# Designs tried in a protein design run: designed miniproteins, single chains, continued (2). Part 45

Each design is a single chain, and the fold is of that chain. pLDDT is the mean over its residues in the fold that is shown.

## One batch from the design tools (miniprotein)

Design m5639
Fold by ESMFold2-Fast:
Structure m5639 (fold): chain A 71 residues (1-71)
Amino acid sequence: MDPQELAERVYRATLLGSGDRMYEGVVESMRSMAEKGGEEAKKLAEEIIKAVRDGYERAKRDLELEQLLLS
């Protein structure tokens, strides 16, 4: 599972209006994986959560700028 690929997918989904669901779903899945797995699974889950959070926040900022330009 590639953190950067998931971050890009969350970024694009957020721009298209479905990012909230995708971001929440990814975070929930990663936390579930961390609870069931060992230390390596927890570290991977943290890396993925951080990457998708960054992508989500970037998309929200881009949407704010776009809305200001369209309004």
Scores: mean pLDDT 79

Design m5640
Fold by ESMFold2-Fast:
Structure m5640 (fold): chain A 120 residues (1-120)
Amino acid sequence: AVTVTESGGGSVAEGGSLTLTGKVSGTDIANSAVAWLRQRPGEPPQLVAAISSDGTNTWYAGEVNGRATISLDWANNTAYLTLSNLKKEDTAVYYRAVSPGAGGGGTAAVYGEGTQVTVT
């Protein structure tokens, strides 16, 4: 089974920065695109950042563009999301999403319990 563990969240002052970590087991992230989602209470999940499996193509949501960096560590099956110049609107639970298989028919993403970011 594919398992995801997110970490690195916490309470940070407005204007600060942090790096979120999403570790995956049971699959090799080199064979799938990597995405970070966030969810505020009572809202649907929002796609925040994505990176292709080879690391060559990145995408960022407009509200984090210029403040977010997504990166991969293939050797450790880990993805990182670095958020800088944090705003109160960045307060959410952040999830690392994995799609089992390379875009083949499965829209069901696997993610963990998430990591809470609170901007004060």
Scores: mean pLDDT 78

Design m5641
Fold by ESMFold2-Fast:
Structure m5641 (fold): chain A 70 residues (1-70)
Amino acid sequence: APMASDEELEKQVEELLEEARRAAAAGDYRKAAAYLTAAGIVASAMQDEEKFKEMNERIKELAAEIEAQR
């Protein structure tokens, strides 16, 4: 099956977090929440537990920052 590497998944998470930041900056909090949810799903596909924890912590930090902007 076509499976992404942890390196590719990490890049996808970073891109989704950047899109979430842009959406929040535009006031589109629904879109920002959708990107954060997608980032969490992508991170959950990672085989490296340390990388998963790192990405999950970054997602949670950004979610808190965005919530504070509402």
Scores: mean pLDDT 83

Design m5642
Fold by ESMFold2-Fast:
Structure m5642 (fold): chain A 64 residues (1-64)
Amino acid sequence: MEDELAERVVRVLEHLRQLSPEEIAKLTVDDLAELAGLSKEQFEEAFRRYLGMTPEELLARLTA
């Protein structure tokens, strides 16, 4: 996809894949939104639209 919002979400996911579960556990959704260069609300909406889940749900799964 050539959508800029989708690309920003993908960049955040690639960043998370390079981190340990312990490092991910220290991150908040606000931290991820800042990495994407988006507001928390816009990041959460884009994330749900492209991945079908909330950023909070992903972080919980990655730290379980």
Scores: mean pLDDT 79

Design m5643
Fold by ESMFold2-Fast:
Structure m5643 (fold): chain A 75 residues (1-75)
Amino acid sequence: MAPKKPSAEEAKKVLEAVREAYDRLSEVLEPRKAAVVGTGAGLRAVGLLLDGASLEEALKAIEELTEEAIARARA
């Protein structure tokens, strides 16, 4: 099976997850740092989808990167 291109639905869910991540990060990080981490998480998720990963894996990557950044900010 050829790698499926991300659908508009998948793109919307990734964008929503990135927005939620940004809101969470902005509570513990400076806004510029929150934007950099959020953008990086979004790019990783899009990369996973382009490589044929599931939407669930892409969303999980955003969540894991967000939690890691928050943990580092609290350390």
Scores: mean pLDDT 79

Design m5644
Fold by ESMFold2-Fast:
Structure m5644 (fold): chain A 55 residues (1-55)
Amino acid sequence: SMEKAEKLFKEAEEAVKKGDFARARELIGQGVQEYNKAGKGEEGKKKAIEIGKQL
């Protein structure tokens, strides 16, 4: 779960760098959900906010 969450956030950051904001938002949402399943919802939310500032 955590490994999947980290991969999703890395893909979201790459999508932001490419200007694909729709894909970035989708990947951020999936990443947050995986962090929540791992019991780390607060950490996932903070990472999502950080990446979201680049949108």
Scores: mean pLDDT 81

Design m5645
Fold by ESMFold2-Fast:
Structure m5645 (fold): chain A 55 residues (1-55)
Amino acid sequence: SEQEEINKKLRELSDRLGEEIKKVAEEITDDKEREKKIDELVEKFGEEAQKVLES
């Protein structure tokens, strides 16, 4: 089931993003540096999610 596999992948990507953001928030004390790092993670997630959806 292609759609089920896509949905599962998106869920896993979302969960990993949340965990990575949490780690970054704890590791980086500077608000601006933290925000930039999180923004990069979110953008990468979006790109990967789009690719998975278009597969």
Scores: mean pLDDT 81

Design m5646
Fold by ESMFold2-Fast:
Structure m5646 (fold): chain A 113 residues (1-113)
Amino acid sequence: ELDKLLEEAEKRIKEIFEKYKPNLTDEQYEAVKKALELALEAVREHLRYYKDNISLETAKRLLDEFVDDIEKVIKEGVEKNLPTEELLQRLNDVLARHFIRLQIEAEIEKEKK
């Protein structure tokens, strides 16, 4: 079920965020938390919109890639002491990339019909 894949992705993102929480400033923590909540809502809406146009296998792969990209941004943010603005910009870039990938995969699936 798509909803189960979304629940798993949300859980993994929350686990990543809690893992890096001790290394974030209060400002970074609050800003990233809000950004991730908005991103997860948007990803949920977009995947539900395309649910009939993509396979569950493709949805899982895209969600796994999204989670991995989020972890990479947070890890690099901590390791490089990135400013909050730069961290939020990189998270926004991950979200945009996910939506583009989803739209392209939906078109590929449509062409197979």
Scores: mean pLDDT 84

Design m5647
Fold by ESMFold2-Fast:
Structure m5647 (fold): chain A 84 residues (1-84)
Amino acid sequence: MELFEKGRKAYEEGNYDEAVKYFEEYIKKHPDSPEVADAYTLIGEAYLKKGEYEKAIEYFQKALEVDPNNIRAKKLLEEAKKKL
């Protein structure tokens, strides 16, 4: 989806606030998509890059609610918790 790709591009360019907006819009428009867990994980990574560790933890937990086997979300959740 173009919206997911825009979010990923914004994240890669360091535009973390823009990345969050695109991924949140993606989730709203495509709540049943298999990419929703990845979208939540990328929102968490954007907050982690911004130093907003509590928000990062919330979004990694949301990713794991959608896909309990998301290895990246599990790893990043542990890393974010170590920052608190």
Scores: mean pLDDT 85

Design m5648
Fold by ESMFold2-Fast:
Order: C-alpha cells, then sequence, then structure tokens
Structure m5648 (fold): chain A 69 residues (1-69)
C-alpha cells in the first residue's frame, strides 16, 4: 500500500538516511503519476526493509522500481 511506502519514507528521514528518503520520495511521486503494479510491489518490499532498518537492501529494490517508471 502507498501508506506503507510513505511511512517508510518518514522513518528513513528520522534515521538520517536521506539517500533512501530521496529515493522513496521520487518513487512515491512517480507511482502517483503513473501507477505500475510491479513497481508498487517492489516499493512495498523496500518499505518493509526500511522499517526493519535494512537501508542498503531497500535502496537496491527502490532503484529497480524506479527503472520500471
Amino acid sequence: SMELVEKAGVKAVLAGDYETADLMSELIKRLKEKPNPEAMKLAEEAAKLVLQGKFEEARKLLEEALKML
């Protein structure tokens, strides 16, 4: 869900990981402009990783999702 992705973006900002936060923000913007179910699925997987503190793994999935958009 978009709510999960937005919540993870906030957590990245609070953790001081602005690289992850910026990728999350861009992905949210692009998904709102051009819905893509595959990119949304990757975004949700990345969001779960961010919520677990696994920022490096999350960034890889975020970059893959952005390539689809």
Scores: mean pLDDT 82

Design m5649
Fold by ESMFold2-Fast:
Structure m5649 (fold): chain A 76 residues (1-76)
Amino acid sequence: DAVAVAEAALERVRGLSAKLLAEAPKLSEEERKRIVEKLREGAEELRRLAETLPPEAAELLLEAARVAEEAAKKLE
């Protein structure tokens, strides 16, 4: 079920983003930059994957991408 997989992906991205933001003050500048780059790469991959899925699943992946990008902005 594409929707169930996309929903699980959104939950994972939300959890990871919250954890990274909570740990951000303990990270070095270099570590934060690497994480920001990986989050942005992940968001772009989620947007690409969304183009290949049904609209309901695509919306969940686009929301996951938005969450990842918001976390990246807050880590800058």
Scores: mean pLDDT 86

Design m5650
Fold by ESMFold2-Fast:
Formats: C-alpha cells, structure tokens, sequence
Structure m5650 (fold): chain A 74 residues (1-74)
C-alpha cells in the first residue's frame, strides 16, 4: 500500500539522517549502527515480498528527501 511505502521511506530517512550526522561527527560506531539498521530494514522489506526495484525506489526517494533537507540547511 502507499501508506506502508511512505512508512518505509520515513524509516529509511531517519536512518540516513543519523548516518549523515554520524559521518559529520566522525562517529564510526554510530555510522556502523545506522548501516546495520539500514541492512535490517532492507531485509524486512525483502521478507515482506518487496522486489529489489521497489526497495531501490524507496531508498532513492528517502535519499532525495535527505539531500533536499541538507541543501536547505546549507
């Protein structure tokens, strides 16, 4: 459903926001935690029957939203 896809995009955004913050801080442990959470979320989507193309679309949309916010903060 569109609502479930939006919820996944929001969850990916939260992880990407933490990853960006951790990279800016040089926090290697926090970077590893964010990447682990992202991997686990992708595995959850795969188990729910999402195709690789669908997962890639959700990741690209989340990334686009994060980049738009970073541009606004510059």
Amino acid sequence: SMKEKEEYIERIEEILDRLVAARRAGDVAAQGEALRELTELIEEMEKKGYSQDEIDELLLEASRRVQARLAAEA
Scores: mean pLDDT 88

Design m5651
Fold by ESMFold2-Fast:
Structure m5651 (fold): chain A 66 residues (1-66)
Amino acid sequence: SAQELVLEARKLMSEGRLEEARELLEKALEIDPNNEGAKNLLRMVEMMEEGKSIEEAERELLREVL
C-alpha cells in the first residue's frame, strides 16, 4: 500500500538511504497521487539530496506547508 511505502521511506531517510527513500515515495505517489505524507517526505528527501540535514529539511518543510 501507499502507506507502507511511506513508512519504509521514513526509515530509509533516517538511515541516510535517500535514493531508495525517493524511489519508494515516488511509487507511493503512483498508487495515491494525493498522499500528503508521501509529498511532504519527498520534498524533504529533495532538500536532503541538496545537502540539508533531516532536521533542516523538516524545519524548511514546516515553513513551506504549515
Scores: mean pLDDT 82

Design m5652
Fold by ESMFold2-Fast:
Structure m5652 (fold): chain A 78 residues (1-78)
Amino acid sequence: DALRLAIEAVRLARKAVEAARKGDTETAKQLIEEAKRKIKEAEELAKSITDPYEREAVLQLIEEAKKLIKEAEELIKE
């Protein structure tokens, strides 16, 4: 389900930030890629959600995951 995928994306993105902060660039990159895949799947499934509250929850989690991915990507550039 879209909600589960969005939650997993946030979890993976948070782990990517942690790995990036520790200087584990390879692990951070792998987690970023996995999180991006989960976001893409969640976005596709979200298009078919008819419940506006469920859809909003999924979209908010997707945005949070995207912000965390951006943070992790910025950290690994340093």
Scores: mean pLDDT 84

Design m5653
Fold by ESMFold2-Fast:
Structure m5653 (fold): chain A 113 residues (1-113)
Amino acid sequence: KAEELFEEGKKYLALGQEAFLNKDYEKAIEYYEKAIEYFEKALELDPNYAEAWYYLGGAYKNLGEAYAKLGDKEKAIEYYKKAVEYYEKAYELGVEEAKEYKEKAEENIEKIK
């Protein structure tokens, strides 16, 4: 079920955020990649799942932040750009708060260069 896949993705996103706060950026990346996999599977089942697009954007933004911490600026920019795309999709589907997070991802791209 799309909802069950979405909830599993949120659990991995939270584990990734915990690893990031502990400065275990490699472990954070592993958890964020799992979160992304679950959100993508939820969206394969329900492409109009606005909240799943929003969390997918959040997971890519967090993945970009983790790569930036590891000094991989190229990957950080790539993942921030994906976050911008998915936040825009969430905003189009009615997630108003996605606009602010899209702008934050755009700021992160500018700050790396």
Scores: mean pLDDT 90

Design m5654
Fold by ESMFold2-Fast:
Structure m5654 (fold): chain A 116 residues (1-116)
Amino acid sequence: MVVVTESGGGTFAEGGSVTLSLKVSGGELLSVAWVAERPGKGGRAVASLSGSGTKTTYGDEVKGRATISMDKAANTAYLNLNNLRKEDTAVYYGFALVQSGKPLLVAGEGTTVTVV
């Protein structure tokens, strides 16, 4: 069974930083993407990591503030977001492409980030 575990949410100060993590068990993490969902605003792309951790993309609202990375040995991805703004307040959903006999797209349960 493939299990995706998200962590790192909470309440953070404006100008601070947060690191979100996504850990996979029961399969090999191939790629990851984070989407932020704000009430009334819909989902926005935050970052993605593919190509065995070598190819990255960032959404325009977070360019220069976000870093996405992967620890292949730990089967875990990380999203670091610096210089936090109140508009970064959202539920962050990780989406993992996982190899478990066949490629599977697995969504995490979401992590709430509140910037005050």
Scores: mean pLDDT 85

Design m5655
Fold by ESMFold2-Fast:
Structure m5655 (fold): chain A 84 residues (1-84)
Amino acid sequence: DEVEPLIEKLKDKDPKVRAEAAKRLGRLAAQGEERALEPLVEVIRNDKDEFVRQAAEDALTYVHIRGSEEIREKLLELLEPLRR
């Protein structure tokens, strides 16, 4: 299971490790791994490092472009709180 170790790496002390985990989770989410979406949204909301938040935003942009319609719909539902 590639998703769970990457979700744990989003909590790493090193912002470079968190940013790399966000990129990899974006790739997995685009391939249909819905479990990766909510952790990426939480990074955008809560990560203290702007570089890491940007990496998560880029990852979700990748999901929007390369993911299925089902994954895009799930992503838009999760992003609703960020629009409020």
Scores: mean pLDDT 82

Design m5656
Fold by ESMFold2-Fast:
Structure m5656 (fold): chain A 103 residues (1-103)
Amino acid sequence: ADELAEETRAEVQALRGEERPSAFDEKIADLVRALAEKGVDPETLERFRRLIMEAVRTGDPEALKEAARLALQALEGIDASDLPFEKIVERFLELAERVRAER
């Protein structure tokens, strides 16, 4: 879980061309770690990660929205066991909307 989150953060940071992590990079890493800890399938995690990487690479907020939707659907199967995780998904959707509004 931690390894995947750290790899995702590092790759997102590298794609942004930044020498230090941003709040965005940290939010993404935190979400990946949380999804893995909640038992989301490795295949779903990899798909989620690909969508984030695509969004960062292209600057397209639509890919971030698709990633958020995928995370939300994955959580629906396990949401009943821990509702606080829903707030992380909400924050990710807000992040996607902010990226869309800024462009």
Scores: mean pLDDT 65

Design m5657
Fold by ESMFold2-Fast:
Structure m5657 (fold): chain A 72 residues (1-72)
Amino acid sequence: AEREEQVARAKRLLREAEEAAAAGDEERGRAVQEEARGLPAEARREAQAELAIERLRESDPEAAALAERALA
């Protein structure tokens, strides 16, 4: 449960970081990085993988399924 909550929080922070980077918002980027620092590295890595698969699924569902199998 705690790990799932940490992964969900990390996914939210990664989305916010991408938005901040796209906007050139250095202040928001720093705030997101500071919050992410409180999360375990494992949860952040899992969140990055899940977000990458979600983005891939939007453009190439078959490639997303292959990526999911590779991560299992």
Scores: mean pLDDT 78

Design m5658
Fold by ESMFold2-Fast:
Structure m5658 (fold): chain A 59 residues (1-59)
Amino acid sequence: ARELEEFARELLRRAEEYRRKAEEARAAGDELTAQLYEGMAALLEGVAAWLLEKARKLG
């Protein structure tokens, strides 16, 4: 369980980084790059949620 939680935490950290990059791209007027980073962040957040749910079921 702990390893799944640690992995999920790593994914959430990377998702936060992509969220920041999306905000920077949007501020620069690069909507396409902003949308791409937002999509990547959402995917990582989804995988992290799935891993946390798996860790909960193993308790």
Scores: mean pLDDT 84

Design m5659
Fold by ESMFold2-Fast:
Structure m5659 (fold): chain A 55 residues (1-55)
Amino acid sequence: GNALAETARAEALKAGLSEEAAERIARAVQDNPDNAEKASALAREVLREEGVEPG
């Protein structure tokens, strides 16, 4: 597996997100390994959908 995607999933779960949301964040990181900005933008979108304000 992608270690960064696994870390992102774990951090999302720790932040209180659903397992589905955590998986979506992990997938965004896994699918965009060469584009951190795009992965970050997709992760922030998931956070907004779950009602969590990023930063």
Scores: mean pLDDT 73

Design m5660
Fold by ESMFold2-Fast:
Structure m5660 (fold): chain A 58 residues (1-58)
Amino acid sequence: SEAARARRLDMAEALLRSGTPMSIAEIAYAVGFPSQATFSRAFRERYGVSPAELRAAV
């Protein structure tokens, strides 16, 4: 569902802001996305920035 996807993206955003040593691919897998590409697209659609851009900003 969209709500479940939104929760997974919010978990990923929290991990990125926490300064986790996990790679973006590891975060994508950990929060239940089938690929880094699918994750990065969904993340940018929700937050307006890529996971890599968010990591660089925190």
Scores: mean pLDDT 84

Design m5661
Fold by ESMFold2-Fast:
Structure m5661 (fold): chain A 66 residues (1-66)
Amino acid sequence: MEEEIEKGLILIQAAVLRREASKLPDKETREKVLKLVDEAIQAAENGDIETARKLVEEARKLLDES
């Protein structure tokens, strides 16, 4: 139950980050953020919640630095 809730939260965060990344004018930064988001979704779907969370945090950091 808890892992399913964490997975759901990560997927919601990933969707938000993907939407925000799509608005970035810089193609290189946009592609890096989108890649991290896709990797986070893959990790979450594989049950690797810890890795998924770290990837979401890295994506958010790149977006904030843009």
Scores: mean pLDDT 81

Design m5662
Fold by ESMFold2-Fast:
Order: C-alpha cells, then sequence, then structure tokens
Structure m5662 (fold): chain A 60 residues (1-60)
C-alpha cells in the first residue's frame, strides 16, 4: 500500500505511512471518499482527489 501511495504526486513517505495505518489496505482506500481522506493530517481536498484518481489509475 505505501509503495503505491508514493506513486501519487504530493504523497511523501510520512503521509503514505499515515494513510496505510488509517485505511489498512488498498481495497479500503479505494472505497474511501475524498472527504474521508481529508480527515488525515496533511491531506487537503486537492490531494485527496489526486490520491483517489492516482489509485484508480494504478489498480483500476
Amino acid sequence: LEAALLQVPGVDEALARRLAAGFGDAETLLRASPTQLTTVAGVDAALARAIVEGFRALFG
């Protein structure tokens, strides 16, 4: 999960770890809304959208 998150522009190692800890796996993250992603420290609306789009591009 962390390695895939690092492929998203704007996601660093610390944020990738924080997202992986919060969501657990790629399936859970793919089911998350952009609004749920913004509850994670360091994620604004633009970055949440980039994470969702990037993850769908990598796994969709």
Scores: mean pLDDT 75

Design m5663
Fold by ESMFold2-Fast:
Structure m5663 (fold): chain A 63 residues (1-63)
Amino acid sequence: MPSHVERAIKQLEEAGLTEEAEEIRREAERIDELLKKGELSESEAVARHVGLAIRGIGLILDA
């Protein structure tokens, strides 16, 4: 899991947004699984992980 996504998850948990943190964690794990199966390219996986980190930051800012 990329450090940016991991940090976003931790910050959501610390803000009390535990359900949202769990949702982002599940999505990140799904991306990693698809990458391991060859269903996603490396660049596609990176783009999706960046999108998750941005979404996590947005949730913290709206809290």
Scores: mean pLDDT 79

Design m5664
Fold by ESMFold2-Fast:
Structure m5664 (fold): chain A 75 residues (1-75)
Amino acid sequence: EAERLRREALELEERAREAYDEKRYEEAAELVEEATRVAVELLRLEGASEEEIARAREVGRGLAERLRRLAEEAR
């Protein structure tokens, strides 16, 4: 299960990078949010604390917000 989630996270990260390279910032933000969800599930399986999980969610949220800001600036 952990290996499958790690693979999913890598695939989502790769797709997000491709979206970013093509200036599809809103799509990149959505992919980052999905990658964060997968990463949180992986953390739960590996026994991370609720504090660590909350921190991971916060980091992912911040990155997605930055990407959405870039989308706004590109208009």
Scores: mean pLDDT 82

Design m5665
Fold by ESMFold2-Fast:
Structure m5665 (fold): chain A 61 residues (1-61)
Amino acid sequence: MSPLERFLVRVGEIYAAHRDDPERALAEIRRAAREYGVPEEEAERILRTIETHLAERAAAA
């Protein structure tokens, strides 16, 4: 499995664990990206998508 695929699995786990704390979820996801060696450009695109999704979910609550 590629580092990106492993990172995406970890992102799902972090998000599920921290649904009520978006800031913590994002911080943990950023840490995981560095840990798994995901290219910074790719990690930034993924994080931007996640940040948007978390913001939309929070606004809908």
Scores: mean pLDDT 74

Design m5666
Fold by ESMFold2-Fast:
Structure m5666 (fold): chain A 89 residues (1-89)
Amino acid sequence: MSEEQKAVASIVAAEIVFAAAINGLLEPEEAEKFIIEVAKEFTDEEELKKVEELAKKAKEAIEAGDVKAAKEYLKKALELIEEAAKKKI
């Protein structure tokens, strides 16, 4: 599998994991951990810190029942991971 294919697969998996957390099928903390593990593979130290902050905010939004905020933070985190992966190629 190419780095690009791996990045796309990881991002799709992260979207599914977060959708499960939003729908109460998964603990929000597990979704946060999954996003951070994906980010560790594609991001540098500075980019990783930004993803960690966004993942934490998305988790807190899910716990608060704010689905709109959770989706916005997730979108920003995944966009950052995607851009980091593209720079590596």
Scores: mean pLDDT 81

Design m5667
Fold by ESMFold2-Fast:
Parts: sequence; structure tokens; C-alpha cells
Structure m5667 (fold): chain A 83 residues (1-83)
Amino acid sequence: MEAEQHYKLGLQYLKNGDYEKAIEYFEKSAELAPDSPLGQRSLLLAAQVYLEMGDEEKAKEYYRLTAERWPDTPGGRTARSMV
């Protein structure tokens, strides 16, 4: 599935320290798999990468998006606690 492939590419770029590419592929994965566990994980990882880059406001925006889309999941509740 294309969303899964984008997620894996995001992880590969993150491992290599290419945070901008990692975010790009996590965002693409979330767009292709909206309202799914993969989409949730992709947005959470994008938020985490923004936080590692020192962009706390962008990280909070992505945590808010995750909490809004998945309010009743453990990931969504964790995201809500980050804002």
C-alpha cells in the first residue's frame, strides 16, 4: 500500500537525520491513509520530528490534528496531552 511505503520512507529519512524529508513522507502517508492507525502514527511522528527540530508550535499543531481526528484512541489522547 502506497501510504505504508511513504511511512517507511519517512522512517528511513528520520533515521538518516533528514527531518524535512521525514516530515514530507509522514504527511503524505497521513493524507493517503486518513482516519486509519497508519495516518495517526504518521501525524504523531511528524509532530515528534518538529519537536526534535525545535519547532514547538508546528509540533503542537500536528498533535492537535491527531487529537481531533482520533479523540478516542490512546494515540489521540496522548496527542491531546502534548498541547
Scores: mean pLDDT 82

Design m5668
Fold by ESMFold2-Fast:
Structure m5668 (fold): chain A 74 residues (1-74)
Amino acid sequence: MSRLEKEGLLGAAVAELARRYGLSPATAREMMNIGVDALDTGDLAAAEERLRANPGLSDETVEEFVARLREILA
């Protein structure tokens, strides 16, 4: 899968979660930044730590987003 395809899947995942969980634009943008960094580094543990540090994200939202990042990185 190309980098562009991975970024497309990431963008779609963030947009879906933002709609479903009622996330602010600022929180959605931070999720995109964290996701892009995860695509560059492959470091899901660092991504999860950054997501958990965001007060706009529930544990359920973090768990689902990390699962989607893992799928995109596979």
Scores: mean pLDDT 85

Design m5669
Fold by ESMFold2-Fast:
Structure m5669 (fold): chain A 66 residues (1-66)
Amino acid sequence: DEKEKQELLKKALELADEGVLAYLEKDYAKAAELYRKAAELFRKAGNETGAEALEAAAKKAEALAK
């Protein structure tokens, strides 16, 4: 339902924020994992565009980790 969808979106945004903090600390592997978890929650909430954006951020972080 809509409330559950909003809760998933809120959790996804929290994970994305944690990913940004990890990225700023140059922990790119952790940032990538957090972005991918956020993308999964966006997809569960039916927000495919948001999921794709976070997957792109995760790929960028993964590239920087190597």
Scores: mean pLDDT 85

Design m5670
Fold by ESMFold2-Fast:
Structure m5670 (fold): chain A 60 residues (1-60)
Amino acid sequence: MISEEELEKEIREALAHMVAGILKATPVEDLDKALEEARELMRKAGVEDEEIERILEEVR
């Protein structure tokens, strides 16, 4: 059984992978919008702003 803490870590890794895929597929001219959308999606998923910025930095 996976704990809630382990599940949250797995969700963060999945989000990082998903965001990386979105950013790679996004034209440079739309990149700012994609980054803003990624931040909002992660906030809705319950990720704190500090963790959101860490995830985005990791996928750069």
Scores: mean pLDDT 72

Design m5671
Fold by ESMFold2-Fast:
Structure m5671 (fold): chain A 73 residues (1-73)
Amino acid sequence: MELSPEQLAAARRAEAAFQRALAAFRAGDTEAALAALEEVLREAERLEALGATEAAAHARALAEAAREAVRAA
């Protein structure tokens, strides 16, 4: 399965945002972590709109699990 250039760009932005969320959470910056996870959710929505439904579902599940972990800390 080959992602289109637009799907690949959205997936890369989601990955970058998730890495920023993880770094912010480790630094104790809860607001920055939550903001970065909102970025992941926006890119997941874009992936779904572009037809990359599995990639979108995966990104959304990771972001939701991470948001709950951040909020529980």
Scores: mean pLDDT 83

Design m5672
Fold by ESMFold2-Fast:
Structure m5672 (fold): chain A 70 residues (1-70)
Amino acid sequence: SLEEEFRKKSEELNKELIKRGAQVDKEAASLSPEERRKLVVQFTADALIAVGDLIDEYLKKLKERREKLS
C-alpha cells in the first residue's frame, strides 16, 4: 500500500539521518567553531529538505488516489 511504502521510506530516512548526525558530530569535534556551525547548518538543511521531499511525494500520491475514489 501507499501508506506502507511511506512508512518504510520514513523509517529508512530516519535511520540514515541518525547515522549521518552521528558522523557529523564526530567530524565537528575536530573542527573550529565556525566550521562546526557550517557543517551543522548544512546537515540540518539537507535533512529538512529530504523530509520535505518525502512528505511532498506522499501527498502527491494521496491526492492522485483521492481523485480516483471520487
Scores: mean pLDDT 85

Design m5673
Fold by ESMFold2-Fast:
Structure m5673 (fold): chain A 60 residues (1-60)
Amino acid sequence: MKLEYEIAGSLHVMAATIAKKMGDLEEAAEHYRLAAEYYRKAGPEFEEEARELERLAEEL
């Protein structure tokens, strides 16, 4: 269901934030990429958010 994907995306964004705070940039990038993938699965309305998360992952 769309909500499950949206929740999964949000949880990965939180995990990425924690990883960044801990200095684990590779883990943070991985979580941002997973968050983007889940947001895309949630629906086309989340495409812009997914794209921004992918950009954040590439900048780490």
Scores: mean pLDDT 83

Design m5674
Fold by ESMFold2-Fast:
Structure m5674 (fold): chain A 67 residues (1-67)
Amino acid sequence: MSEQEQIDLAVDITAAQAGRDALRAGGSLGEATAVAVKAKEEAEKQSKDPKVRQQLIDQANQILQQS
């Protein structure tokens, strides 16, 4: 898997987890979607900074290990 593929998956995993957390907190599907979209935008910004890119990948791996 390329570095870009890992970054794209880490962004998607982060966004999906944020949406799921919103649903578990009793949010509507619309609220969960808004949270996921915001999380995706923030993760995409982090992916552009080499200093935080590895942290984003590590966080996505932690989410997968807890699932």
Scores: mean pLDDT 80

Design m5675
Fold by ESMFold2-Fast:
Structure m5675 (fold): chain A 91 residues (1-91)
Amino acid sequence: MEEVKEKIRELMKEIDTQIKNGASRNDIINKYKELQKLIEESGLTDEEVREIAEEMLKEDPNNIAAGVLLAQLAFDRGLEKAEEINKKLKE
């Protein structure tokens, strides 16, 4: 799993570089899809992915890609909680 974690870190650094260099929105989205696919194929949990992104932000607080990934994980968790609340409230 060490090799996969390093690939995730490398891909996130590439995404950060592309964002800072003004790459197209479509190119950035496609790189994030590659990152999501790599994570899915790796079998890493959301917690493990969050830890990687948090470590990267500790190393470079200006890493936009790591910040966006953390925001995406928080948003997905928020949607899951909203669905559970809606089920409990009977709409």
Scores: mean pLDDT 75

